# Designed miniproteins, single chains, continued (3), part 30

Each design is a single chain, and the fold is of that chain. pLDDT is the mean over its residues in the fold that is shown.

## One batch from the design tools (miniprotein)

Design m9082
Fold by ESMFold2-Fast:
Structure m9082 (fold): chain A 107 residues (1-107)
Amino acid sequence: MKEKLEEAAKLFREAGNEIIEVAPTDIFKAWEIAEEAAKRLSEILGPDYGELFLRALQEIIAAAAFGVPKEELQKLVDKASEEMLTDPKGALERLAEEARKLILDRV
């Protein structure tokens, strides 16, 4: 289990950082990255986790598109990646909630 969580955390961090960089200029490319990452994460941890990963990555795309600073989004991705090692579902749910709050503070 721990080895799978470490693999998933690494993949999530890599995908999240790529999405943060790409989403402000190419939202469709960011969506493709999110869908492919969620598929790979689903193969590691199972389909229930794939949906949670997809939702979390989609919230990052939305936040980046609404102009949330890259530095703030990177902190969320890093925190969620670390928290996934002990509480993967809670980490992804907390990231989605925090990303949505950052969007609401800007609209």
Scores: mean pLDDT 83

Design m9083
Fold by ESMFold2-Fast:
Structure m9083 (fold): chain A 55 residues (1-55)
Amino acid sequence: SKEELKKDLEKLIEKYGLDTFPPKEVLEELAKKYGVTVLEILFEFARLRLKKRKE
């Protein structure tokens, strides 16, 4: 679900930091897990990063 994707993205921010993208392999595994493209993962990740910077 989209909520589970956001939770996994938040875990990646915790592990790699807010200003660093996770390794390509990690992004590809998430894309595979949720049946989306890596580009969609990157858009959701960027959106979440912007939201967390405002919170």
Scores: mean pLDDT 78

Design m9084
Fold by ESMFold2-Fast:
Structure m9084 (fold): chain A 74 residues (1-74)
Amino acid sequence: EVEKIKKEVEELLAKAYKAKKEGDLEKAEEYYKKAAELLEELKKKYGEEVAKKAAEEVAESLKPLFEKIVEELK
């Protein structure tokens, strides 16, 4: 299920960000790797277009978090 994989990718990327913020770069890298593997699985099962769309939707979902970080750095 595309929606389930997309949700898992969102959760992994959120965990990666939290780990990186806490200084745990090893855990952050592990979560990024798992998210990338799930997107690759999605690409193999449903095609590149579906994987690309899911990645874009995940990015949009995480955009408020990313923008908050950027605003804090300005």
Scores: mean pLDDT 73

Design m9085
Fold by ESMFold2-Fast:
Structure m9085 (fold): chain A 57 residues (1-57)
Amino acid sequence: EVNRVVEAMLDYAEELKKQGKTELALKVYEDTIEFAKKNNADPELIERAEKLVEELK
């Protein structure tokens, strides 16, 4: 299920962020957004990921 994969990728990025690996977390969020858009994931999940990227900029 695409939405479950997107959520797992977001959880992984948040784990990296908690470890202080901000650059890696940003990369994972960006890769997650691209994957989500390509696989027609829930628009709310895409917006959530985009907001998290904006927080890290």
Scores: mean pLDDT 81

Design m9086
Fold by ESMFold2-Fast:
Structure m9086 (fold): chain A 66 residues (1-66)
Amino acid sequence: MATVVGTGLDAVGATAAALLAIGEGGEVKVDSGEPTVVTATGLDEEAARAVAEIVRSHGGEAKVTI
């Protein structure tokens, strides 16, 4: 199981990453501070990669832990 931490996201990017992670069967925590941080857990490797790509496509940084 993998964890993805996304940082540097706006509300749109955070929402997109969270919805994808939930759709892949993951658990999501969103800390709506400055900056917004999205933590997704319980992902497989392919789902973690997809979530990380969404984070990066919205100008954020993604850290993936397998």
Scores: mean pLDDT 80

Design m9087
Fold by ESMFold2-Fast:
Structure m9087 (fold): chain A 58 residues (1-58)
Amino acid sequence: SKEELIEKVAEEVVEALKKGDVEKAQEIAEKAVKENNLSVDDAQRLTELVIRKLNEEL
């Protein structure tokens, strides 16, 4: 489902950020949005999930 996809992509983005690969993290997010034809709302939800997961390390 789209929700499962967004959650998986958010997880991958967070993992890349944890490894210090900021460039890879943004590539993963942008690629997922374009390849999976995510709406603006879906892309925003993805961004919110990434921020929430990262805040756990703050």
Scores: mean pLDDT 79

Design m9088
Fold by ESMFold2-Fast:
Structure m9088 (fold): chain A 55 residues (1-55)
Amino acid sequence: VDAEALAEEGIKLVEEGASDEEIRKLFLERAKGKGDDEAAQDAIAKVLNYRGKLE
């Protein structure tokens, strides 16, 4: 998976009102079968950092 592309999708979801839990679930599902949990976790961190900046 592409962590940067996932982060962009996650930011879009945050703007649409998605919860952090929903975003984590989505990203982990996208990494499933590819063994790329690190990229999914990196994308999650980027989305959470973006949410923090909105506060």
Scores: mean pLDDT 73

Design m9089
Fold by ESMFold2-Fast:
Structure m9089 (fold): chain A 69 residues (1-69)
Amino acid sequence: SLQDQTRELIFEGARLTMEILLLYMQIKEAEKAGDEETARELQAKLDELQKRSDEVAKQEAELIEQVRK
């Protein structure tokens, strides 16, 4: 159902937010250690997760609007 799909996307969005926050912390730790290679790899992962998070947020908004009709 639309309600179930909306709920699933909201939970996925929350999970992605937590993963993004953890990656920010890991990037800062790598930068502090002077590990530029690890910091670059983690930033690439962060960018990928941020893109997915934006996509999920868009899908959530579209489904919520559809349910409100």
Scores: mean pLDDT 83

Design m9090
Fold by ESMFold2-Fast:
Structure m9090 (fold): chain A 62 residues (1-62)
Amino acid sequence: ERDALLQEIVAASKKIIDAVDAGNYEEAEKIRQELLDRIEDPELRANVEKALDVTIDFAKEN
């Protein structure tokens, strides 16, 4: 089950990057929020949130 969640995080991260690259920031934010809402572990959620924020910032600048 944990491995399934990790695969989901990776897949969602790719979709977020694709949405940002296409200029669909609203879609990227929706995917980000839905992913975070599905993570029950507060520590994992906080770490994923930080990683996604860094990734989105890099995608927007490049």
Scores: mean pLDDT 78

Design m9091
Fold by ESMFold2-Fast:
Structure m9091 (fold): chain A 95 residues (1-95)
Amino acid sequence: SIEELIEKLREKVIEISKAYQAGDLDTLKKLLEEMEKILNELRKAYAESTDPKERFTIEEEIGAVDVFLAVMILGDGEDSEAAKLLRELRDKIAA
């Protein structure tokens, strides 16, 4: 369901923040791949939805993830592998 996908997305935001702060690149990469999968499922639900309210909710949640990634990149004082991974996912959201 959309509600379950949004719940998972919010959980991934917290997990990604923790992995990033810990410098755990292997975990960060895996979590970003899992987030990409959830985002793709939400985009599919958006395309198949006939409910404007549901479509708006999906757009808001995807937009919130884009802002989250942008803030993490901006806050990073290092041109790090972590920042590159965050940018790669953000580019896929913008496409």
Scores: mean pLDDT 83

Design m9092
Fold by ESMFold2-Fast:
Structure m9092 (fold): chain A 59 residues (1-59)
Amino acid sequence: MSLEEFKERLAEAVRQSLLAHGVPQEKADAASQAVLDYPAKNKEEGLKAALREVNKALE
């Protein structure tokens, strides 16, 4: 699995998780896009970016 493929799957997982928690679609989409746009150099950086976006969306 490439880093790019990992980021795409992670962004989709973030979007689906936020929608399942009742977050509005616009906010869930914005968080997902932020995960994709973050210039992560490895999977750990990508995961940390996703966690930050989830935390921001839930507040």
Scores: mean pLDDT 81

Design m9093
Fold by ESMFold2-Fast:
Structure m9093 (fold): chain A 59 residues (1-59)
Amino acid sequence: MSEEERKAALYTASGILRAAAEFLRQLAAQEPDPALAARYRAEADAAEEAARRLEEEAK
């Protein structure tokens, strides 16, 4: 696999994870169950952390 293909894949995956994190944060804000809202926030935080790691590898 080329370096260009590798970077493109990492940036694509990072973008998907960031979109997922934003979606989860919106769900948490609208969720009346505090336990479920906390779970959505934790999942969003994990997705953002994974996205940052992929962005670091892509550089």
Scores: mean pLDDT 84

Design m9094
Fold by ESMFold2-Fast:
Formats: sequence, structure tokens, C-alpha cells
Structure m9094 (fold): chain A 50 residues (1-50)
Amino acid sequence: LSPELRAEARAFVDRALAEGKTPEQILDEAAKRGPEFQRAVVRELAERGL
């Protein structure tokens, strides 16, 4: 994954968690942006232990 895509995924997860979304809801929203972005979000959630 590119550093830019990883940074976008991190910001996306931070915002979604602040909004009270569950990991499952975060992954569903990420999927709407495409499979590469969803993979970046999966990795970010895993690194956070979620």
C-alpha cells in the first residue's frame, strides 16, 4: 500500500471511530471506496487491535 493511501485509511478510521462507528461499519464504508482502500482500512484496524 502507498504511504498516501495508508495515511488516508488512518484518517478515515480515526474519524469513523470518533463518530462511534463499529469496526464492521467502518469496513462496510471503506468497501464503497474500493478494494485497495478497504484493504488499507483492514490493515489499520488490525494494527489497532480492532
Scores: mean pLDDT 82

Design m9095
Fold by ESMFold2-Fast:
Structure m9095 (fold): chain A 89 residues (1-89)
Amino acid sequence: ELKKELEKLQEELKKKAEEVNKLVEKLSEEEIKELEEKFREKIEKIMAELEPEAQKALETGDEKLQLEVLIKLGKEQLKIAEEIKKWIE
């Protein structure tokens, strides 16, 4: 179940990344830099929040916990991609 959820999420992320890349191609170098600065801190905060669960998964070798962490990360990445798309549009 979790493995299938992760696979579906990865497919959605791939499609969203393609959409975002097409939008980013329309931006100037200055606009790309603003985009990177705006979302860098948000990404860092998400990574920091997931770090304790990721560390526990690594330490215990718990496959279920590893999948849960990857799914949480993927969902947050998808949210960021949607926000990037809205910021550009």
Scores: mean pLDDT 79

Design m9096
Fold by ESMFold2-Fast:
Structure m9096 (fold): chain A 82 residues (1-82)
Amino acid sequence: SADEKAERLLKEGIEAYEAGDYETAVKLFQEAIDLATDPLLKAEAYGVLANAYRKLGKVDESIEYEKKARELLRQAQADAAA
């Protein structure tokens, strides 16, 4: 499924991030976001993308993706409470 592919890309991106390859991590996290249909998986991917941008010194992009992650998590929590 698309979410299974997104999960694999997310794991590969985390491995790149842990290796200090933040540029590769950004690329893999963006591909995971593009494939993810699960809002929680997409929120996780935005969160780690924000962390990678912070490591690259791209503070504005980091803040933007943190906001996207929080909004998706808020929507998912609201849907679960309804």
Scores: mean pLDDT 86

Design m9097
Fold by ESMFold2-Fast:
Structure m9097 (fold): chain A 67 residues (1-67)
Amino acid sequence: PPHLEEGVASILGIPPEATRGVVGFRVEGPAGRPTALTVTVESEEAARRLREAARGSPVELRVIVRP
């Protein structure tokens, strides 16, 4: 759904295209200032794309692959 991709893209500061294959996410950290994001993706390709795009983000990214 667009809301998942847009949410992840906004939090990490990356293009929505880099969030293709995201099936869920969870925000961690104090209110109004996310410090970590746990993202569930459908494939290793999606995980790799997300990690590459998020390189340099101030938000810590954790990726879970669930085929």
Scores: mean pLDDT 78

Design m9098
Fold by ESMFold2-Fast:
Structure m9098 (fold): chain A 57 residues (1-57)
Amino acid sequence: SELEEIMREVNERIDKGEEVSEEEARELGLTEKEIGRIKQLKRIQEALRKKQAEIEE
């Protein structure tokens, strides 16, 4: 559950547009699997931002 709490905190930071590096995630105690999820989430959010910009043009 500590891992789940850390993951939730990191996800919220990313949702707010904060930069969270893989190094920072490792220092927080996240596993390789959770770091992979963070990378995917960041990619999805970037893709969503690009889509939003395209629609607003």
Scores: mean pLDDT 72

Design m9099
Fold by ESMFold2-Fast:
Structure m9099 (fold): chain A 84 residues (1-84)
Amino acid sequence: VEELLARAREAAAAGDRAAARAHAAAAIQRAVSGVARGELSVEEGKEAVREALEILVEAGVVSPEQAEAALRELEITLERVAAE
């Protein structure tokens, strides 16, 4: 997850919105999968998702409002997949 977040940040800093979107989306997917598989804690998953969404806002891919809505939904998803 850290590798994907680092790549997303580098892409955002370079103005490459497409690469920033792709790497951030991959980081979110890896975080959800990792929590579902017990490889990441819910707290670690929430942290990774929050960072990925912050990068997407910084890159201009999503608005802060869209990121906040997505974060709430993904946090619920992470808690649900960790429970079962």
Scores: mean pLDDT 80

Design m9100
Fold by ESMFold2-Fast:
Structure m9100 (fold): chain A 67 residues (1-67)
Amino acid sequence: LEEKRREYLEKLRELNEESRRIEEEKRKEGKFREGVLESASKSVEGIKYAVEAVVAKRELEREEKER
């Protein structure tokens, strides 16, 4: 069960790292040609990482429930 907890924390770390990276990249580069599609794409990508983290958390909960 501790393995699932470590996986969840690792997923959260990756999610935070990616979110921060996207935000900083947008700010630092200025994104002079920021289009609607480009902005939407970044939001969707963030949602994807959030879903991955939620799935990992539920997998941990499931393992605990199973035992």
Scores: mean pLDDT 64

Design m9101
Fold by ESMFold2-Fast:
Structure m9101 (fold): chain A 60 residues (1-60)
Amino acid sequence: SEAEELLARGEEARARGDYDAAVAAYLEAARLYRAQGDLEKALEAEVNAGLVLIERAVSR
């Protein structure tokens, strides 16, 4: 699915240290999961976006 592909792109961006791209991908994945009614996956993506923001802050 589009949401699953975006989640994978977020993981790849996070692994490369591209935190802005990772956050954008996770938040778009969360939006699509919510539209599909998959609230558990949406919450997982939102939590991962939050963790990436923390990673970005501590890597400055």
Scores: mean pLDDT 85

Design m9102
Fold by ESMFold2-Fast:
Structure m9102 (fold): chain A 89 residues (1-89)
Amino acid sequence: LAEELKALGEKLAESDPLRAARYYTLAAHEYEKQGKNKEASDAYLNAGKLYEKVGELNHAKIYYERALELDPNNEEAKKNLEKVKKKLE
């Protein structure tokens, strides 16, 4: 299920980024239920990127923070969070 939700997010990322972000967050929730914290972190990172793309910087921040809570070693989430925090200052 998580992999299927992630695939739907990937397919919709360019045509419908907000719907894609919702599929990525659903995939992340399913990965969390499975104890797959690295996969969940990457799914939240992708949701954050899509919210950032459409200018929803506060939502992007929330999902980047959630990605880092699940995987503190997710360097891309850390860098993107720092960039979004600067934009919100």
Scores: mean pLDDT 85

Design m9103
Fold by ESMFold2-Fast:
Structure m9103 (fold): chain A 64 residues (1-64)
Amino acid sequence: TEEELKEKLKEIDEKLKKKIEEAKEEDKKNNASPREKTIRLLNLIGEATDEKIKLGKEYKEEQK
């Protein structure tokens, strides 16, 4: 259902928030450069976006 899709999208956003928090702590520990921090954040956002796209495709398949 559309409501289930909405909840799953919310879970992806919550997981992304957690991963960003963990990445910031790791970057601090490793004394990462601003460039390294930016690349890591973009990769995490990209992964979350791919998950959302996959979920949207699965939802479309159900509507057939």
Scores: mean pLDDT 80

Design m9104
Fold by ESMFold2-Fast:
Structure m9104 (fold): chain A 70 residues (1-70)
Amino acid sequence: VAELVRRISELVREAKELFEQGKYEEAIELLEEALRLAEELVTQDPVIGRAAIHEIKEFLEEVKEKLEEK
């Protein structure tokens, strides 16, 4: 559990840095990896896993809107 949470947090942090630099496509790739790990986390801890999925999906939506609109 702890290792999955740590890796998800690192991927999200790197994605935020890429987003700030305007590298939306690269940020999306990292967030998609984080989503896969969060889905695995749901099988071990559904409360923490669902919270992680929700947060990652919200950020993914922001990045995709930025990329698709402009």
Scores: mean pLDDT 81

Design m9105
Fold by ESMFold2-Fast:
Structure m9105 (fold): chain A 82 residues (1-82)
Amino acid sequence: MESEERTLEDEVLESLVRAVLGIARTAAETLSREEAIRVLRESIELVERIKRKAEEKGLERAARVAEEALAELRARLAELEA
């Protein structure tokens, strides 16, 4: 039961990270530069929290996806702030 619950939690957190990344990508394409920067900063903070929770619980899939998402979000933010 607990192992199955951990698998579900890992899948849910992975899905949440992917949703946040999708929102951030859409914001970068559709919003003003200032609004896109705000959304990217908020997305980074949220994904960093998800990554910490995933690492604390040993959720390897969610932690990996969060790390990859953070790399992309930080790169996009740097491009917009240039």
Scores: mean pLDDT 83

Design m9106
Fold by ESMFold2-Fast:
Structure m9106 (fold): chain A 75 residues (1-75)
Amino acid sequence: TLKLSPEELYELLSKHLSPKQARIAVAAVELGEDASVREVAEAAGVSVRTFYRHFPGGVRSAIEAAKRAVIEHLS
């Protein structure tokens, strides 16, 4: 579990990802890998189509993008 608030995580991720990718990635981290694309898209305030445009690999892909951005930021 990341120790950042959703707002702090969004700010960090938006330095490495687009704003929409950052919103989706934050929602994916908060809901976890067992959440559906629909649930993550709803939480992020985007359509399922917009989700797949940015993360065709699904929820796990969004979580991996968030983890990579956090590692890059802390390195």
Scores: mean pLDDT 82

Design m9107
Fold by ESMFold2-Fast:
Structure m9107 (fold): chain A 60 residues (1-60)
Amino acid sequence: MAKLEATFGSLHTAIGTAIALMGDFPEAKVTLKGNTVTVEGELSEEQKKEAEEILKRGES
């Protein structure tokens, strides 16, 4: 089980990133708590890399 987490500078960016993750990984558990987005699930190495890239784009 993969667990990826990032904290964002704004709630709007966190929400947008969470929505993107939910769309790309519908079988994963995406949780938003404050400005922190957590994605959990059985992700392949490729899916994990894609999720990490989405999180990195949101951190700005």
Scores: mean pLDDT 78

Design m9108
Fold by ESMFold2-Fast:
Order: structure tokens, then C-alpha cells, then sequence
Structure m9108 (fold): chain A 70 residues (1-70)
């Protein structure tokens, strides 16, 4: 059904966003160790925060969609 297809899409988006979050976490820690400019680190931490909020949004949507299917 269309709901199962949307669920698959959301699960894929969640996986990709979690991958981006992991990459950002890795890069931020490496940049901190190398004493990169604070402004660069802060910009990446802000982007990571935005990604984390998007993940939460997707997880809530998945939960609601699963309740509609099950």
C-alpha cells in the first residue's frame, strides 16, 4: 500500500540523516583536535543540531504511520 511505501521512504531518510549526523560528529571532533577556527566548529554543530531535529521529526512520523498500519 501507499502507507508501506511512505514508511520505507521515511526509514531510508532516517538512515541517511543518521549517517550525515555521524559524519558531522566525526568531522567536528577531528576539527576540535586540530584547533580549527571556532566559527567553523560552531557552524557544523548548528547543522548537526538541525539534522538531529529532522531525525526526531522523521521518527515521530514513522511512529504515527506504523500506528495507522498496525
Amino acid sequence: SSKEKELEKLETLKLLYKSVRGALEFVIERLKELNAPKEVIEALEEEKRRIEEEIKRIEEEIKKLREEIE
Scores: mean pLDDT 88

Design m9109
Fold by ESMFold2-Fast:
Structure m9109 (fold): chain A 68 residues (1-68)
Amino acid sequence: KKKLLLVVDDDEEEARELAEKLKKEYGFDDYRILLGVTPEEAKKIAEEIEKETGYEVRVAFTPSYITA
């Protein structure tokens, strides 16, 4: 089963750097970047991608995005 990394951030450059690092480190097949979405929205998008593609989707937030 293919693995997709979904990275959530407010900064596209930071999100892309994190996505590339995590893709190399954990062996994801592909990644997607979501900017300015809530955790609830990210969860819905991940679920839709899993249904459409059959990928195993993992969601990552930058540490700065999860401050609470």
Scores: mean pLDDT 76

Design m9110
Fold by ESMFold2-Fast:
Structure m9110 (fold): chain A 72 residues (1-72)
Amino acid sequence: MSAEELAAAAEAHARALARSAGLSEEFAEEMAALAGEAARAYAAGDEAALAALEPRQEALLAEGAAHAAALA
């Protein structure tokens, strides 16, 4: 599987998860973009690129947790 095939699969999976969780389309696309970038970096063995994605991942996790808390 190429890096682009991995990225496309990761993006599709992230969108499906976000939609099943009832998240907005904007949030779903942000999750998909992050998943695609992470998949490309992973396929390239680019540890620096993966590390650079950590702040964006933490921000999305915080948004998801805040949304879940608001629904409780």
Scores: mean pLDDT 78

Design m9111
Fold by ESMFold2-Fast:
Structure m9111 (fold): chain A 59 residues (1-59)
Amino acid sequence: SMSKQQQAQKLIDQGDDAYSKGDYETALKLYTEAKKLDPNNESAKRNVEYSKKQIEEKK
């Protein structure tokens, strides 16, 4: 079985792909799920905030 930390990392990798394509809404959802699985993951926390900032800047 995959650990919560390993599941979070896969979601971060998927979020990074979405972010690189400019799909910040999808990236935010993926990073938010990663943060739920691994609340102490600093990368997931930062990338949630970066995705929110990109969404706000597009308005």
Scores: mean pLDDT 86

Design m9112
Fold by ESMFold2-Fast:
Structure m9112 (fold): chain A 84 residues (1-84)
Amino acid sequence: SMEELKKKLEELELELKLLEKLLEKALNYEEAEKLKNEVKKELQTKVEVSEEEADKRIKYVLENATEEEKKKLEKKIEELKKKL
């Protein structure tokens, strides 16, 4: 459905936001924790995933914070936007 596509887009955009900030390496520990908590809250409220699933997705982004993963995520977002 269009609603599910919009939720998937929101999910990917939140993951990209976190990934981009991690790649910039400009955040101190407190700022990084705040951003992770913000993304977790938005995954739960806008995407409507469980706390466990939100934590799992954040962990994946943290473990895969590479330029290659950023390019893959940007491509997925662009392809999804074409379907909306």
Scores: mean pLDDT 84

Design m9113
Fold by ESMFold2-Fast:
Structure m9113 (fold): chain A 71 residues (1-71)
Amino acid sequence: MPSEEEWLEIGRRIQELVQEAVRALEVDKDKEKALELLEEVRKLAQDPSIPEEVREKLLKEIEEWIKEVEA
């Protein structure tokens, strides 16, 4: 049974990567780096230790964000 501690740690890492992606987009204007960071977030968001409902919401949000960055 995945512990709450495990997916909270994953969530914290996702938040750190999201902050780096925002910095790459808004400060560095580096779309390629931002997309790489968002792909890492997408992979982490697929972790089965994350509750299914939370995982679905995270993946949808990340996919929409990737689409916006690519546009």
Scores: mean pLDDT 78

Design m9114
Fold by ESMFold2-Fast:
Structure m9114 (fold): chain A 104 residues (1-104)
Amino acid sequence: MKEKIEEEMKKAIEYAEKLRELVRQHDPALGEEVDRFLKALKGAYETALKSDDPEEQKRILEGAHLFAERHAQRLIDRLREVSPEAAEYAQKFLEEVKKAYELA
């Protein structure tokens, strides 16, 4: 289980880095908002991966998933206005985050 979550998070980080590079080129202020969003999700997943308790992992990942659901669409809509390519990477990031949650 842990290994599969780690694999999906590795893919998410790759998409997050590509997203960060694109947004930085077009809108630095939006880039700061993206960075805060990505750091919050990464922190939650890193905390989940450090836990050896499946119930704790599931609770942390569920919280991360709900946070992503609440904030993602508004962020993607704003990204699409500045870079459709950045919006695509944001969508791919969220898909990998959802996969990690579903594996928990």
Scores: mean pLDDT 75

Design m9115
Fold by ESMFold2-Fast:
Structure m9115 (fold): chain A 63 residues (1-63)
Amino acid sequence: MDEEKIEEIEREVLRRYLAGELSPREAMKEFLRRLSEAGLVDVEVEEDMSEEELIELIRKYVR
């Protein structure tokens, strides 16, 4: 797994979350979406996923 690329995506999403641009759920979805688009994880992010489901996906792929 490309740790440097994951950290870049995490920092960008976290900055937007802290700026009030994203809710916690939106930040988690955006993080997973960007990881998938970058080819770092093979995850399909569904529109109606719960926060708990998003947390479990992040744990599974980001460790």
Scores: mean pLDDT 74

Design m9116
Fold by ESMFold2-Fast:
Structure m9116 (fold): chain A 58 residues (1-58)
Amino acid sequence: SESAKKAAEMGAAGDAAAAGAGGYDFYLHTRNEDAKKAAEMGAAGDAKGAAEYGERAA
């Protein structure tokens, strides 16, 4: 999803707070284990992991 991609980009830029906020929005969307994982990885700065799980959630 586009939101998962944005969370991964924010994580890569070191904007962990923004990535965390994106993760919360992902969590509120149905079917969210992969989206939540992507947000957590983005917040941790793992942009590649965040993108991978984000694509799986889409």
Scores: mean pLDDT 59

Design m9117
Fold by ESMFold2-Fast:
Structure m9117 (fold): chain A 64 residues (1-64)
Amino acid sequence: GSMHSDEEELKRIERLEEIADSLSRVQLLAARHETEELLAETDNPEVREKARRVLEHLDELLAK
Protein backbone atom coordinates (compact mmCIF):
# COMPACT_ATOMS: atom_id res chain seq x y z
CA GLY A 1 0.00 0.00 0.00
CA SER A 2 0.93 3.68 -0.12
CA MET A 3 2.79 5.20 2.84
CA HIS A 4 -0.10 7.62 3.46
CA SER A 5 -2.67 4.79 3.76
CA ASP A 6 -0.29 2.87 6.03
CA GLU A 7 0.11 5.95 8.28
CA GLU A 8 -3.70 6.14 8.62
CA GLU A 9 -3.81 2.43 9.56
CA LEU A 10 -1.01 2.94 12.11
CA LYS A 11 -2.91 5.83 13.75
CA ARG A 12 -6.11 3.75 13.81
CA ILE A 13 -4.25 0.84 15.47
CA GLU A 14 -2.59 3.18 18.00
CA ARG A 15 -5.98 4.68 18.91
CA LEU A 16 -7.45 1.18 19.35
CA GLU A 17 -4.57 0.33 21.72
CA GLU A 18 -5.30 3.49 23.76
CA ILE A 19 -9.01 2.65 24.21
CA ALA A 20 -8.70 -1.16 24.50
CA ASP A 21 -9.00 -1.16 28.32
CA SER A 22 -12.38 0.64 27.98
CA LEU A 23 -13.92 -1.89 25.57
CA SER A 24 -16.56 -4.48 26.52
CA ARG A 25 -15.94 -8.17 25.77
CA VAL A 26 -18.12 -7.95 22.62
CA GLN A 27 -16.19 -4.85 21.46
CA LEU A 28 -12.85 -6.58 22.21
CA LEU A 29 -13.90 -9.59 20.08
CA ALA A 30 -14.92 -7.28 17.22
CA ALA A 31 -11.65 -5.30 17.52
CA ARG A 32 -9.65 -8.55 17.53
CA HIS A 33 -11.42 -9.75 14.37
CA GLU A 34 -10.82 -6.39 12.58
CA THR A 35 -7.14 -6.41 13.65
CA GLU A 36 -6.70 -10.01 12.40
CA GLU A 37 -8.17 -8.93 9.03
CA LEU A 38 -5.79 -5.95 8.86
CA LEU A 39 -2.84 -8.23 9.69
CA ALA A 40 -3.88 -10.64 6.89
CA GLU A 41 -4.30 -7.82 4.31
CA THR A 42 -1.32 -5.54 5.08
CA ASP A 43 1.99 -5.74 3.19
CA ASN A 44 3.59 -3.05 5.41
CA PRO A 45 5.88 -4.58 8.06
CA GLU A 46 5.37 -1.62 10.46
CA VAL A 47 1.57 -1.94 10.26
CA ARG A 48 1.94 -5.73 10.73
CA GLU A 49 4.13 -5.26 13.84
CA LYS A 50 1.69 -2.75 15.39
CA ALA A 51 -1.27 -5.02 14.59
CA ARG A 52 0.49 -7.97 16.27
CA ARG A 53 1.12 -5.86 19.40
CA VAL A 54 -2.54 -4.81 19.53
CA LEU A 55 -3.69 -8.43 19.07
CA GLU A 56 -1.45 -9.44 22.00
CA HIS A 57 -3.04 -6.73 24.18
CA LEU A 58 -6.59 -7.67 23.08
CA ASP A 59 -5.89 -11.38 23.77
CA GLU A 60 -4.61 -10.48 27.26
CA LEU A 61 -7.78 -8.47 27.98
CA LEU A 62 -10.02 -11.28 26.62
CA ALA A 63 -8.25 -13.83 28.88
CA LYS A 64 -9.44 -11.92 31.97
Scores: mean pLDDT 78

Design m9118
Fold by ESMFold2-Fast:
Structure m9118 (fold): chain A 88 residues (1-88)
Amino acid sequence: VLEAMQALDAGRPEEAAALAEKALEKDPNDAGAWATLAAAYNALGQPEKAAEYARKALELDPNNRNARVQLAQALKNLGKDEEAKKVL
């Protein structure tokens, strides 16, 4: 997860997605990895997938702040501003 977050900070969302997916192969219940995958897909301009992955993270950990932020961002990118406000 840390390496995937570092890839996002470096502007490499494709690498971040691959690293998060690798973490999920080892532990599919890693809410942090799902949230990072959502952040990567938001950066890649794929808000529908980002929303899906962020929701998965929130199912596993409802207190995951990063997942809520990524879901809100994805919903805004989809034109669902009212739904985005409810997530935060």
Scores: mean pLDDT 81

Design m9119
Fold by ESMFold2-Fast:
Formats: structure tokens, C-alpha cells, sequence
Structure m9119 (fold): chain A 74 residues (1-74)
């Protein structure tokens, strides 16, 4: 159980870091494309963790929406 919670926190941190890359005026197009791929992977991981009951539906939804908004801005 602990390992899955660590994965959840790590996934949320990846979303936050990737959002910062996409919002950065200094980031290259390649860096932004890599950030978008990380966000897509993170959305899938959060949906999996939600199904496994590791995180709440509310928490998963908030971070998935955050990731989708970041992808839309890229």
C-alpha cells in the first residue's frame, strides 16, 4: 500500500512540474512536447490509482483536470 501512495504523490508532482514547463516562456518546443507526454502518462496512472482506491475520486479528478488544462495550453 505504501508504494502505491508514493506513486500517487510522485504522479501529482510530475503533473505540477510538467505544468511549469508548459507555462515557461523559456521552455523549448521539444521540452513542452515531453511535458505533454508526461501529463498523458500521469492521467492514465491517476485513473488506475483511483480504480485501485489509493486516492479519492475528488483528488484524482482535480489533478486530471489540471493535467488536461496544461495539455490544452501546450
Amino acid sequence: MVEKKIRAVGTMMVIMASEEVIESPSATEEEKEEAVERLRESIKELEKLKKEGVISEELAKKYIEKAEEAIKKA
Scores: mean pLDDT 82

Design m9120
Fold by ESMFold2-Fast:
Structure m9120 (fold): chain A 67 residues (1-67)
Amino acid sequence: QELEDEMTDGVMLVAAATILSVAKRNKKATEEDIEFLRKLLEKAKLEETKKVLEEMLKEVEEILKKS
C-alpha cells in the first residue's frame, strides 16, 4: 500500500509540476489549474507530497493573482 501510494503521489507531483511550469512560462494561470491542484492535494496520501503540492499551489495562485 505505501509503495502504491508513493507511485500515485509521484504521478500527481509530475502533473502539478507540469501545470506550474506552463503557468510560469506563460505568466498566467486559470481557475481550472487551481481547482485541479486542489483536487490533487485532497487525494495526496503522503505528508511530503502534500507539502510539495501546497507550495506549487501557492505559486500558481500567485501567478493567477498577477493576471
Scores: mean pLDDT 80

